# Ledger of designs, part 75: designed miniproteins, single chains, continued (4)

Each design is a single chain, and the fold is of that chain. pLDDT is the mean over its residues in the fold that is shown.

## One batch from the design tools (miniprotein)

Design m14754
Fold by ESMFold2-Fast:
Structure m14754 (fold): chain A 55 residues (1-55)
Amino acid sequence: SMIDKLVEMLLSLARDNNLSLEHVETLARSLARMERFSEEEIEEILKRIREGYAK
């Protein structure tokens, strides 16, 4: 899905650039809004990013 691809891309960017969770969440919100995701979809993206960051 598009959400899965965005999450994978953002987690890779965070890992490669040593971004904080706060930084990657900010990027995720901005990119998701530019791509016209709903607020519900944005929250799903953030949930998956937080899960990936905790692991």
Scores: mean pLDDT 83

Design m14756
Fold by ESMFold2-Fast:
Structure m14756 (fold): chain A 67 residues (1-67)
Amino acid sequence: MIVVLRVPKEAVDEVRALVAQHGGEVLSVTERGDEALIVTRVPDEAVPALRAHAEKLGGEVVYEGEP
């Protein structure tokens, strides 16, 4: 599914690594001030891990759904 994350800019590389580890891909990264919006495509089973990790990094899941 598509998952959009808002995270601190310094967390972008860690999110990329996590997405790749779970068999997903990063579709785009948009930096806005001190934050980044990351659009990802991940397996449905990866979504809970991605959400938990984003929260640990001080970020959040902004969107979850089909393309």
Scores: mean pLDDT 81

Design m14757
Fold by ESMFold2-Fast:
Structure m14757 (fold): chain A 74 residues (1-74)
Amino acid sequence: SEAIELAKEAIRTLNEEAPGNPNAEKAIAYAEKGVVALANGDTKRAIEYLEKAYEYSPSEKAKELLKKAIEEAK
């Protein structure tokens, strides 16, 4: 799934750009929940989790990837 690939890239970006940042850790946790929800076909929950990941993300690049993941999930 394109949405899963984009969300995983956002997680990678957050780990690379903001290691040890508590907001990045929250964004990663929500993005991981979003990936699991997408894999289970729970699109509504996936979008909710990815939107929370977007809100917590301290990385502009990760935000752009999460926004694309949300649009691909719809």
Scores: mean pLDDT 89

Design m14758
Fold by ESMFold2-Fast:
Structure m14758 (fold): chain A 65 residues (1-65)
Amino acid sequence: MTLEEAKAALEAEYEEIMANGSEDERLQAEIARLYVEGREEEALEELTRAIMEKRGVSREEFEAI
């Protein structure tokens, strides 16, 4: 499978998940999409934000790990 074909498949799956998926599924799809687009720092920031929100941890505490 080419990278372009994988991106197209991910885009279609992303749209389906955003429409019908759970909160966690939508978050995972957004992170995966950013990562595939080469926006790794934005993907990591989104993941970090979600973990902090879900666990009730402050940014300072998370960065201290």
Scores: mean pLDDT 68

Design m14759
Fold by ESMFold2-Fast:
Structure m14759 (fold): chain A 62 residues (1-62)
Amino acid sequence: SVEDLIEEASRLFKEGEELAKQGKLEEAKKKYDEAIKLMSQVSSTLAKAAEHEAKKVLEKYK
């Protein structure tokens, strides 16, 4: 369901943020890429929003 996809993407995003905080930027990017892929199945607008947010977090912890 759409709700399941959003929940899974949210989990991946949280995992990505935690990895980024640890300096594991490549691993964080992989988690974000998976989350964005799931969001693209729901909405291109949501996928673009997720991509923008992922970029901000990765730049913050670089």
Scores: mean pLDDT 84

Design m14760
Fold by ESMFold2-Fast:
Structure m14760 (fold): chain A 81 residues (1-81)
Amino acid sequence: KREELERKVERLRPAAEAGDVDAQVELGRYLNELGKPKEAARWAERALELDPDNKEAQIVLALAYLSLGKYEEAEELFAKA
């Protein structure tokens, strides 16, 4: 289970680092599932820099903020998405 998510994270890194928004969003989603909300937030933020209206990236960032105790920021993102 965890090993599969870790493999998917490593597979997505080159595309995400190259600026693939879909890869950045998917990477953030898997990082949230792995309990790495700080890293998930960073990738979601990068995706939103490239595509500010990306609904999935907004949701990934909101979920990361909930895990980090940033409830107000998370609620704003859910309302925007």
Scores: mean pLDDT 84

Design m14761
Fold by ESMFold2-Fast:
Structure m14761 (fold): chain A 61 residues (1-61)
Amino acid sequence: MVKPLSELSEAERAALRARLEAELARAREELERARRENDLHREIGAELRIIGAELDLSLLD
């Protein structure tokens, strides 16, 4: 079950941040690959994942 951010312990927030940072890194790699391959569908998908991860990280800070 996903808990609200306000209910997360410091350790849970740190773990979530690490997971989001890993997801952001993967999404950035996918974006670069999509741009190199001129795959617009994959590029859009990667950009949306980057935006989502950045927003979630900003909520943790």
Scores: mean pLDDT 79

Design m14762
Fold by ESMFold2-Fast:
Structure m14762 (fold): chain A 56 residues (1-56)
Amino acid sequence: SMDEVIEKSIERLIEAGKEEGKEELGKELAEGLRLIVEAVRFVAENPEEARERALA
């Protein structure tokens, strides 16, 4: 599923950060990606509320 792909991508990003000696940066990027995904899901599940908030 899309959710599984997203979670696996986040895990890979964290591991890549460790491999390159940039563990903290990898975690921060993974957290940012998670927040973006959550925002996109909110808009998809609540399109009218998202529109009202954007127009306020």
Scores: mean pLDDT 76

Design m14763
Fold by ESMFold2-Fast:
Structure m14763 (fold): chain A 100 residues (1-100)
Amino acid sequence: MERELARLLAALSIAVAAYDFAKMQGNEEEAENAKKVAIDLLKRLVEAAKTLSPEQRREAIEWAVRAVSGHPEIQKALLEAVKDDPELYKAAEEALKRVS
């Protein structure tokens, strides 16, 4: 995995954890902020993945799906980000079936 992708995946996992923590505390403003950060990181991750080999792109999308497991609204943003790439869309759908 490229260093930038590894950093984006780590940041995405942190943003998702921040969202869960804010929801547990009833802090809706912080939860919404963390969700927006996670969605922005997902878009950046998808764009970075498009510069990789097909196998590495698939693996990056599978890791992104795992990071957003259990978060339907963020999962929807991932599918939206890959909708124009049929191979990445299929990889995301197949990975989502494994975590659903």
Scores: mean pLDDT 80

Design m14764
Fold by ESMFold2-Fast:
Structure m14764 (fold): chain A 57 residues (1-57)
Amino acid sequence: GRAAAEAVIRRALPTLLRLSGEAREIAIQLLAKELSEAYGLSFEEARRLIEDAIAAA
């Protein structure tokens, strides 16, 4: 569910915040795909959760 996906995002945040440009975009896409497949979220919903977490950091 969403809470489990948010926990995975929080764990990945330090790594994502160290990346920039294309490398960050690729990492976001890969994580969003993983969260979509693991937790039944849409790819776009998973991506939005990741982007919101980065913006709040």
Scores: mean pLDDT 84

Design m14766
Fold by ESMFold2-Fast:
Structure m14766 (fold): chain A 93 residues (1-93)
Amino acid sequence: MLREILEAVAAKRYEEAERLFLELAEELKSRGDYHSLEALHLAVHLVVLGEADVDEALELYERMLAGDEKLFEEAKKRALEAMKKAAAENEAE
């Protein structure tokens, strides 16, 4: 399902991406898998913000699930910096 979410985001099919995202998020929550849920949010945010393509975001997600704590923290920082940049650009318009 993650590939389908990321492909929908990259294609700007945001309604489909949101539906698929919520389905996967509910599944992860029902399993108590909050680590995978956080990794999912980071992968989706990087694609939404144009910081990563679909294949890069999938690779980052898989590595985060494999317990690469440094990559996880770097992905969080990268997503936060990209969100701040997007917010500043929207404020300037």
Scores: mean pLDDT 77

Design m14767
Fold by ESMFold2-Fast:
Formats: sequence, C-alpha cells, structure tokens
Structure m14767 (fold): chain A 74 residues (1-74)
Amino acid sequence: TKEQADRLAVALEALGIGNKGKSKSLAEAIVNYGKEKGYDTVGELIETLNKEGKLTEVKGVGPATAEKIKKALE
C-alpha cells in the first residue's frame, strides 16, 4: 500500500524516471492498478506486465518509462 508506493517511488527516482513528484504519482498509479487487478505485491504485478509487454497499460507509464523498468529487471 503506502509503503509499497513509497518504496517503488524511490526505485523509479533512482532509475531517472521523472522527478520526485512524478515518481511518486507513477508509483501510486502502479500500486492502485495492481490492487484493482488482484495482485498482492507490486513485484508480482511488474514482472507479469513486463513479461506480457503491458507495462504501458498502467496510467502514466509511457513506452520510455516501460523500457527503463524492463532494463532494471534484467
């Protein structure tokens, strides 16, 4: 929840994905998307969406952001 969003925001900022505000907003959107789809953890959600090429289905995640996340998981 909030802790998952906060941890993800720090990780996104470290990857150069936007500034502090954008990273926080993206992290919140990813966490909320995962809850809506029934994922228990952000890690499970990100791995599944990355494997399926569907990271861009999350609101606020564009192709460039999805590519940075994919490279971070490699």
Scores: mean pLDDT 72

Design m14768
Fold by ESMFold2-Fast:
Structure m14768 (fold): chain A 81 residues (1-81)
Amino acid sequence: MLAITVEALERAVEEAEKSEDPTPALAAMAYQMMLLAEDPRASEETREAARAAVDAYLAGDNEAALEHARRAAELAREQLA
């Protein structure tokens, strides 16, 4: 379950970065980050990064949303290593 979640997060971030129309990919990324922010298995630091990504997305700051989402995915990946 956790490994599948991390892969989904990484794919959503990559898709948002390279997509010609990033809107649907950014929405999918924000959804994954909302789930991560509420996941009790994630560290507090990971959940804080995920919340920051969602907050930036809702504020319309797509660049900050991507930066926070990358951090959250990196932290989630480190927990599996």
Scores: mean pLDDT 75

Design m14769
Fold by ESMFold2-Fast:
Structure m14769 (fold): chain A 56 residues (1-56)
Amino acid sequence: SSLRLTLGKETAEEARKLLEERGIPAPEIIEDGGLKEADVEEGARRAVEKAEEAVR
């Protein structure tokens, strides 16, 4: 199953950076310019965790 994540721009950017640093294949990330997560760092971390679980 293909993992697709819709994230705010800042959260998507941070998540993508963490995925690259950890060597995890990036899922499909859709940037929604209207979304603004209250906690960008937590949102990015959760997105990375979901991507990591999807490749287990």
Scores: mean pLDDT 78

Design m14770
Fold by ESMFold2-Fast:
Structure m14770 (fold): chain A 62 residues (1-62)
Amino acid sequence: SREEELRKKKEEILKEYKEKYKLSERAEKASELQRALEEGRWEEAEKLAKEMGITLTRPPEP
């Protein structure tokens, strides 16, 4: 179907665009990570850091 073809094509283009422009994605993730850190959301920050390949050291607090 026409809609299925367009959907699949858009997904492929987005995937390739994502690969080419890793910097923009990294900037978005970095912004989210910074926000999570500022809000003290270490669980979210750890998840974002892991996705970005960043080693995040949490201070030893309960």
Scores: mean pLDDT 69

Design m14771
Fold by ESMFold2-Fast:
Structure m14771 (fold): chain A 68 residues (1-68)
Amino acid sequence: METLEVRLTIGDADDAAAVTAAARQLIDAARAAGRRAVLRVEVRSDGSEAGRAAGRAAAEAAAAHQAA
């Protein structure tokens, strides 16, 4: 079975919503076509430990969105 892979890069909190919405539309289109879709998330944060933790939380939210 072919899998459609969608890559989501989240840099800033202000960009995350738009990128996530676009990824969701692509996943929905793939599922409508009868294909399996998977979301691969890459997070770019401020590089601090706290920023990396926030980025991981955003990536988890995006993955949950794909699974729904």
Scores: mean pLDDT 64

Design m14772
Fold by ESMFold2-Fast:
Structure m14772 (fold): chain A 79 residues (1-79)
Amino acid sequence: KKKLEEEAKEAEKKAEEARKKAEEYDRKGEELLKKAKESSPEEREKLLKEAIEYYSEAGIYYMLASSYKIYAESLKKKL
């Protein structure tokens, strides 16, 4: 029981860390989108491409967070 509790807590911690990283990348993407709206056409394309990269990373970390959360819930159900 104790080892499963420890593994569940570690998975929950990793889910939280991944979620925080996803939110940071998502925020960076939004900041770049705001800059793009106020920029010249030439700069806009560059900023939009950079925003897409940040949103892509955010998506990966959101999926990772969900995976760890599901895993942690699976472990907790065995307690």
Scores: mean pLDDT 84

Design m14773
Fold by ESMFold2-Fast:
Structure m14773 (fold): chain A 81 residues (1-81)
Amino acid sequence: HMLSRDEAYALFREFVEILRAYDRGEITKEEALKRLDELISRIPDPELQQAFREAKQRYLEGKPIEEVARELAKRIDEILS
């Protein structure tokens, strides 16, 4: 089933919240990675799932949250257009 724009952006917000929680020291790296992987596994659209995997990888490579969020939002818009 294809996700709606609202559903995709709900996942986007959850993704960014996980990154921010880790950045603030509220959760461990292991917990953050677990939550990200669980979130990504819930995405039924393969192209959207890949966009979230790429965003996770960019964050792990040291990109700031604001850049990762901006790039992911752009990818979501492209996929859902």
Scores: mean pLDDT 86

Design m14774
Fold by ESMFold2-Fast:
Structure m14774 (fold): chain A 94 residues (1-94)
Amino acid sequence: MPEALKAMAEGNYDEAIKYLEEVIKNNPKNARAYLLLGEAYFNKGDYEKAAEWYRKAIEIDPKNAEAYRGLALVYESLGKTEEAEKWKKKADEI
């Protein structure tokens, strides 16, 4: 995933998404790739897709505290405070 990480660092989220989609096609249980997809979509302002990819990261790795924090941040950005607090609490329990 060096290409995806470089694209993320450069703020090229469309390129990062393209590389990450190839990563998950080859390694569908790579929780980190789903986490990075969530981050890329969040930075593009696509909060619904960001939430979807963070949820997939959690399904693959339920101990991924970063994915729970990412979901909480998505819900905060959508104004859904109760959902955000729920996901923050889950991150703290890991």
Scores: mean pLDDT 84

Design m14775
Fold by ESMFold2-Fast:
Structure m14775 (fold): chain A 56 residues (1-56)
Amino acid sequence: ARDVIIKVIEYETGMTKEDADLLLVTDDEDLFKEIAEKYGISLEQARSAAEALRAA
């Protein structure tokens, strides 16, 4: 299931698998901000992606 969620995140945001995996293992607000800025998504979207990955 997690592989499917990673592919959806890559498709919707252009986020690499490596950055998606990073969201899985951290709860660092600064890292969420960095990834959000890198991919042009909101901080809320970055957190939602992390939650989806953890739930899978």
Scores: mean pLDDT 74

Design m14776
Fold by ESMFold2-Fast:
Structure m14776 (fold): chain A 58 residues (1-58)
Amino acid sequence: MTFEEAVAALKSPDEQTRLNAVGILAQQGEAAVEPLKKALKDESESVRNAAKYALSQL
């Protein structure tokens, strides 16, 4: 999955797809900070927690 595909996947109606996108973005370094900050506002607590963890590793 490319960076652009992962950013697009954060808008998926499927929670598992958004969780996978957060995991992929966590490997992209500083470029992923802005998309991950948007994921902090996600409707799913699991997605928000995954984004918090990803940002803590950057």
Scores: mean pLDDT 81

Design m14777
Fold by ESMFold2-Fast:
Structure m14777 (fold): chain A 70 residues (1-70)
Amino acid sequence: MDAEIARLLEKVENGTASAEEVAALREMLARLVREYAPDAASVEAHAAAGGKVAARVAKATKSKGAPADW
């Protein structure tokens, strides 16, 4: 399991991961979180952390094209 997660992470870092591979990585991490922290509150906290990663990606895309003058 760890070897598969490591392989998928490396593909994401190299920008070669497909949408399906990213979805598979998320599902594997969600299963690991459920086994490590079976409490519903812990699961919700980890889901919130995932949203933080999405926000970082959105900020990175701003560097590729400045928004028009507001």
Scores: mean pLDDT 61

Design m14778
Fold by ESMFold2-Fast:
Structure m14778 (fold): chain A 97 residues (1-97)
Amino acid sequence: AAAAQAAHIRLVGITLLLIGDYEEAVLNGDEEKARAAKEAIDTLHRLWRAVEAGAPQAELDALIDRLREKVTEVLGPEFADEIARDVRQAVAALRAA
């Protein structure tokens, strides 16, 4: 399904964005932001594994909420809300496939 493929590409894109934010934070000596970016990447990886394992919606929602919290520390609340919405849509598309 085209929607599932697009969702997969979107999650990869978000992961690469967060890796870039992590690298920048490390280079700038921003330990708090680097930690938040790493935790966001780890949470996104856990979310991907949970989707593949067919985890309950409540577990997926909790991981998306955690991702939003960590992205807020890295990129601010407006971008975190956008990423959380995109991730929620991508997860729904992957589960429908």
Scores: mean pLDDT 86

Design m14779
Fold by ESMFold2-Fast:
Structure m14779 (fold): chain A 75 residues (1-75)
Amino acid sequence: SAETIAALEAAIAANPDFWQAHLGLGRAYLKAGKPEEALPHFERALEIAQKRGDTEAVEQARKAIEEVNKALGKT
């Protein structure tokens, strides 16, 4: 929802490396039917997860990117 997106954007403004907020914002855009807007947020979440060495977070972000790429018709 618009309220969820606004709250997540505020969370990212307060903490740009807040991995959960980037993943959540990507999911919110994907749910809204905006896969092109979702992709950069999932890519940012993946970057943060990789820098932290968080294998579970990396897996979640990679799966989300795969879902978006399928929605965008990318291989």
Scores: mean pLDDT 83

Design m14780
Fold by ESMFold2-Fast:
Structure m14780 (fold): chain A 69 residues (1-69)
Amino acid sequence: APPSGEWTPELLERMLEAAERALKEGDYDTAEQIARLVIRLAEKHADDPRYQELIERARKILEEVEKKK
């Protein structure tokens, strides 16, 4: 289990999987909320390539949500 107060890349990846699923199902509000949360949590580790990849995936989800408005 991830430590209390720490968000691992693996946990953030699982959150992004949920956001991508929500996007496919038309739940744009949930997809946007999760993607924004992942960006916020990953920003603290911006120098780590794994977290940068997660931020980019979250940004792509937000772009798709914007297209579906």
Scores: mean pLDDT 79

Design m14781
Fold by ESMFold2-Fast:
Structure m14781 (fold): chain A 63 residues (1-63)
Amino acid sequence: MSPTQQRIEALRARGAAARSRDELLAVIQELVALLGELTDPADIALAEAALGELTARLLALEA
């Protein structure tokens, strides 16, 4: 994996391990900021997939 892909996967893993809304929101905010810096379509797709998973987890965690 590229360094960028490794960073996205690290954020996905941190989000999956998050136990509080605030912790998960912090990871989501980092991932959204990273998305704004991405130019590679493959990296964008990976980050969007991770963001979708973390957003779904946020809804489930607080439900």
Scores: mean pLDDT 81

Design m14782
Fold by ESMFold2-Fast:
Structure m14782 (fold): chain A 64 residues (1-64)
Amino acid sequence: SHMEEIKKRIERDVELYAEMFGLSEEQKKEILDEALKAANESDTPEEAYSRARLVISKKIEELL
């Protein structure tokens, strides 16, 4: 489904950012869990991805 494609994209984005910023496995898991939670609370795939990206950005900013 389109939503499953969005979730896999979120997973790839988190993995990429974790590699780029040298995040721990625990930090990566926390960001992924929060991003997926935001996606699951959304009514559309587009909203899901937008909200997940905001969560990822905010969490990375908090770690820097």
Scores: mean pLDDT 84

Design m14783
Fold by ESMFold2-Fast:
Structure m14783 (fold): chain A 62 residues (1-62)
Amino acid sequence: SMFEEALEMALDVTRLLVKRGLSEEQILQAVRDLTIALGLSPEQQEEILQRVKEEYRELKKK
């Protein structure tokens, strides 16, 4: 589905931006812009952002 493809893309972008040293706030802003550009609903946008926050926290524990 387009949602699953968008989620995979958002997580890949999150991993890249963490490696580049961007803050959680900067990453969330970039991902929000991506989800808007992809035409996702507000509910789908918030679900992806929640998953990105979780991924960021896991990556920062290591």
Scores: mean pLDDT 86

Design m14784
Fold by ESMFold2-Fast:
Structure m14784 (fold): chain A 63 residues (1-63)
Amino acid sequence: MKKILLVAAKEMEKALEEARKLKEERPDAIVIPAVVESREEAEKIAELIEKETGYEVELKLIE
């Protein structure tokens, strides 16, 4: 079963860079970059993706 890695940051460039690194380390995982203003927003997005896809979502917040 596929795992989703949600990479959240306040800046898109940071989210994309970390997502690229994680994609290389975990090729079987789906890596999604997102821009968020808060941890709470990131957590809500993770829950929504988990509900929609039925896959496990791991949140990585970049400060």
Scores: mean pLDDT 80

Design m14785
Fold by ESMFold2-Fast:
Structure m14785 (fold): chain A 79 residues (1-79)
Amino acid sequence: EEEELIKEAEEIKERAERLLEEAKRRGASPLVLELFEEAIKLAEEAIEAAKKGNLEEAKKLIKKAKDALELGERYYALE
């Protein structure tokens, strides 16, 4: 499960990083940029929690990272 959580968090981070770069180039709002940056940060924290064996904390951080990413994508789609 540790390896699965790390992979999921890495996938979230990679997606958020790609979207952040695209959003910056397209001149997206500060809100959109902040949401993608938050998703990256939460995904990084989830990877660290999983590596330390804090699987429950990693799951919570992954959920928060997904929520930030999804919210960012929704606001970005409205621009």
Scores: mean pLDDT 87

Design m14786
Fold by ESMFold2-Fast:
Structure m14786 (fold): chain A 55 residues (1-55)
Amino acid sequence: SEIEKLEKEIEELEKEIKELEEKLKENPSLELINRLTGLKLRLIGLKFQLELLKK
């Protein structure tokens, strides 16, 4: 189902964000900051879409 696909994408994206946050703490870079920001924005969008589908 579309809900299951979104939940999986959200879970995978949250894991990627955690890994990048750990890398950023060890070695801060503008590239990592920009990537992390983009992933966080995507996560917000996916969570919003999931809320709409659950209603």
Scores: mean pLDDT 84

Design m14787
Fold by ESMFold2-Fast:
Structure m14787 (fold): chain A 72 residues (1-72)
Amino acid sequence: SRVETARLLAEAYRLAAEAVKDPSKFAEAEAKSPVSRKTTLSAKEAVDVTGDAQFVADAAERNAQRGEELAA
């Protein structure tokens, strides 16, 4: 269960990072899973607040890598 949760979170962060760099991918990320939808919407809000899509994408990619390591 912990390994599966780490995989789902890692995938969600990876999809969110791609979506904030390419807004056309938001619909796919939101549709993938409830976890992915919540993560993607949070990232979208972070971009709106910070005005820095690259900063938000870099943070999401770092979280994805950490989740992938925990799932390995």
Scores: mean pLDDT 82

Design m14788
Fold by ESMFold2-Fast:
Structure m14788 (fold): chain A 68 residues (1-68)
Amino acid sequence: GEKLAEEAVEAAKKGDVEAAKKAIKEGHEKYGEEADELIQKVAEKRRSELTDEGADNLGIARAEALEE
């Protein structure tokens, strides 16, 4: 579970919204709603590394994953 959350946060940090979205979708498929909690936990832990742009990218990826 946490590995997919880390992949989503890392992709968002790099500006790769599509990779972040893919990791979020895979997390939801395997772990359901728990995937969102894990993603938020990893994002909070890595807050000092996650720039404003990275946080924005993660938000966009999460919104797109929910719509599709």
Scores: mean pLDDT 77

Design m14789
Fold by ESMFold2-Fast:
Structure m14789 (fold): chain A 120 residues (1-120)
Amino acid sequence: GTTVTESGGGTVPEGGSVTLTGKYTGDPPPTAVGWFQEQPGKGSVLIASASAAGSGVASRVEGRFTPSVDEAARTAYLNMTNLKKEDTAVYYFGAGSGAGHGADGAGFGTLGEGTQLTVT
């Protein structure tokens, strides 16, 4: 079975930067990783993903959020820059069978506990 852990949230000033870290296990290893954003009073949205097929981000965070994966270390990162108050959310790290299962996150069967980011 696949397990995931996440870290790197907290309170950050507007205009600042933070990196979220997701670690994963599994045999066979997951082929894709993703980050879900759950803003206050809103549903979860796949905001960033990375796989062997490439990486992607939602249009509204393009240029500010950059996902990456170190496959040898089984560690994923979401580098977030030029933070806005609207980036305040719980972020969930997921791992699964592939980004090709759709941008809706259906391919990410294992999700972490969530990490809170607050932009002040």
Scores: mean pLDDT 79

Design m14790
Fold by ESMFold2-Fast:
Structure m14790 (fold): chain A 78 residues (1-78)
Amino acid sequence: MEEIEKLLEEIERLAEEVIELARELNNEEAILEAEILLGLALIAVGVGKLINDPEFALEQLKKIKERLEELKEELEEL
Protein backbone atom coordinates (compact mmCIF):
# COMPACT_ATOMS: atom_id res chain seq x y z
CA MET A 1 0.00 0.00 0.00
CA GLU A 2 2.77 2.47 0.91
CA GLU A 3 4.48 1.86 -2.47
CA ILE A 4 1.19 2.57 -4.29
CA GLU A 5 0.69 5.78 -2.24
CA LYS A 6 4.24 6.99 -2.99
CA LEU A 7 3.88 6.22 -6.70
CA LEU A 8 0.51 7.99 -6.85
CA GLU A 9 2.05 11.08 -5.19
CA GLU A 10 4.88 11.00 -7.77
CA ILE A 11 2.31 10.73 -10.59
CA GLU A 12 0.25 13.64 -9.17
CA ARG A 13 3.36 15.85 -8.95
CA LEU A 14 4.56 14.82 -12.43
CA ALA A 15 1.10 15.46 -13.94
CA GLU A 16 1.07 18.96 -12.38
CA GLU A 17 4.53 19.66 -13.85
CA VAL A 18 3.40 18.45 -17.30
CA ILE A 19 0.18 20.51 -17.15
CA GLU A 20 2.08 23.67 -16.11
CA LEU A 21 4.67 23.21 -18.89
CA ALA A 22 1.93 22.46 -21.46
CA ARG A 23 0.04 25.62 -20.43
CA GLU A 24 3.19 27.73 -20.99
CA LEU A 25 3.50 26.13 -24.46
CA ASN A 26 -0.26 26.51 -25.22
CA ASN A 27 -0.40 22.75 -25.83
CA GLU A 28 -4.01 21.86 -24.92
CA GLU A 29 -3.60 18.25 -26.16
CA ALA A 30 -0.77 17.63 -23.65
CA ILE A 31 -2.87 19.15 -20.82
CA LEU A 32 -5.74 16.80 -21.70
CA GLU A 33 -3.44 13.74 -21.93
CA ALA A 34 -1.89 14.51 -18.50
CA GLU A 35 -5.36 14.95 -16.96
CA ILE A 36 -6.54 11.64 -18.50
CA LEU A 37 -3.41 9.84 -17.23
CA LEU A 38 -3.99 11.20 -13.71
CA GLY A 39 -7.63 10.01 -13.87
CA LEU A 40 -6.49 6.56 -15.04
CA ALA A 41 -4.04 6.40 -12.10
CA LEU A 42 -6.89 7.04 -9.64
CA ILE A 43 -9.05 4.41 -11.39
CA ALA A 44 -6.19 1.87 -11.25
CA VAL A 45 -5.81 2.39 -7.48
CA GLY A 46 -9.59 2.03 -6.98
CA VAL A 47 -9.80 -1.12 -9.13
CA GLY A 48 -6.78 -2.64 -7.35
CA LYS A 49 -8.52 -2.11 -4.00
CA LEU A 50 -11.85 -3.47 -5.28
CA ILE A 51 -10.35 -6.72 -6.64
CA ASN A 52 -7.69 -6.96 -3.86
CA ASP A 53 -4.83 -6.93 -6.38
CA PRO A 54 -2.21 -4.32 -5.40
CA GLU A 55 0.21 -5.67 -8.06
CA PHE A 56 -2.30 -4.70 -10.77
CA ALA A 57 -2.42 -1.15 -9.39
CA LEU A 58 1.40 -0.95 -9.15
CA GLU A 59 1.89 -2.14 -12.76
CA GLN A 60 -0.67 0.36 -14.08
CA LEU A 61 0.80 3.25 -12.05
CA LYS A 62 4.34 2.44 -13.28
CA LYS A 63 3.13 2.56 -16.91
CA ILE A 64 1.25 5.84 -16.31
CA LYS A 65 4.33 7.40 -14.65
CA GLU A 66 6.51 6.30 -17.59
CA ARG A 67 4.08 7.92 -20.07
CA LEU A 68 3.98 11.17 -18.05
CA GLU A 69 7.80 11.21 -17.98
CA GLU A 70 7.86 10.68 -21.78
CA LEU A 71 5.27 13.45 -22.26
CA LYS A 72 7.30 15.87 -20.12
CA GLU A 73 10.47 15.06 -22.11
CA GLU A 74 8.58 15.57 -25.42
CA LEU A 75 7.35 18.99 -24.25
CA GLU A 76 10.86 20.02 -23.10
CA GLU A 77 12.21 19.18 -26.60
CA LEU A 78 9.77 21.59 -28.28
Scores: mean pLDDT 84

Design m14791
Fold by ESMFold2-Fast:
Structure m14791 (fold): chain A 86 residues (1-86)
Amino acid sequence: MPRVARETLRGLAEAAVRARELGEDKVMLSVTVDGRTGQETVPADASAEELAEAIVRAARKAGGEADFEEALAAVEEALARAGELP
């Protein structure tokens, strides 16, 4: 199963956090792996763990694999940069 790159996970996390900052009610996560697209929608107020799980699910729908710990780290880093985490 193709592994989703760390840069892709980081970009997805940053996009999700930015949507939250803009006051959107829901965030649509879209992952493309080898020309296949997987999508997952989560509430904008989802926890870091819920966002990480959604990224993993979107990757699997695209026929790829994402590591939960790497996805969680990317989400936590994006939240910290947005001032939502210390």
Scores: mean pLDDT 78

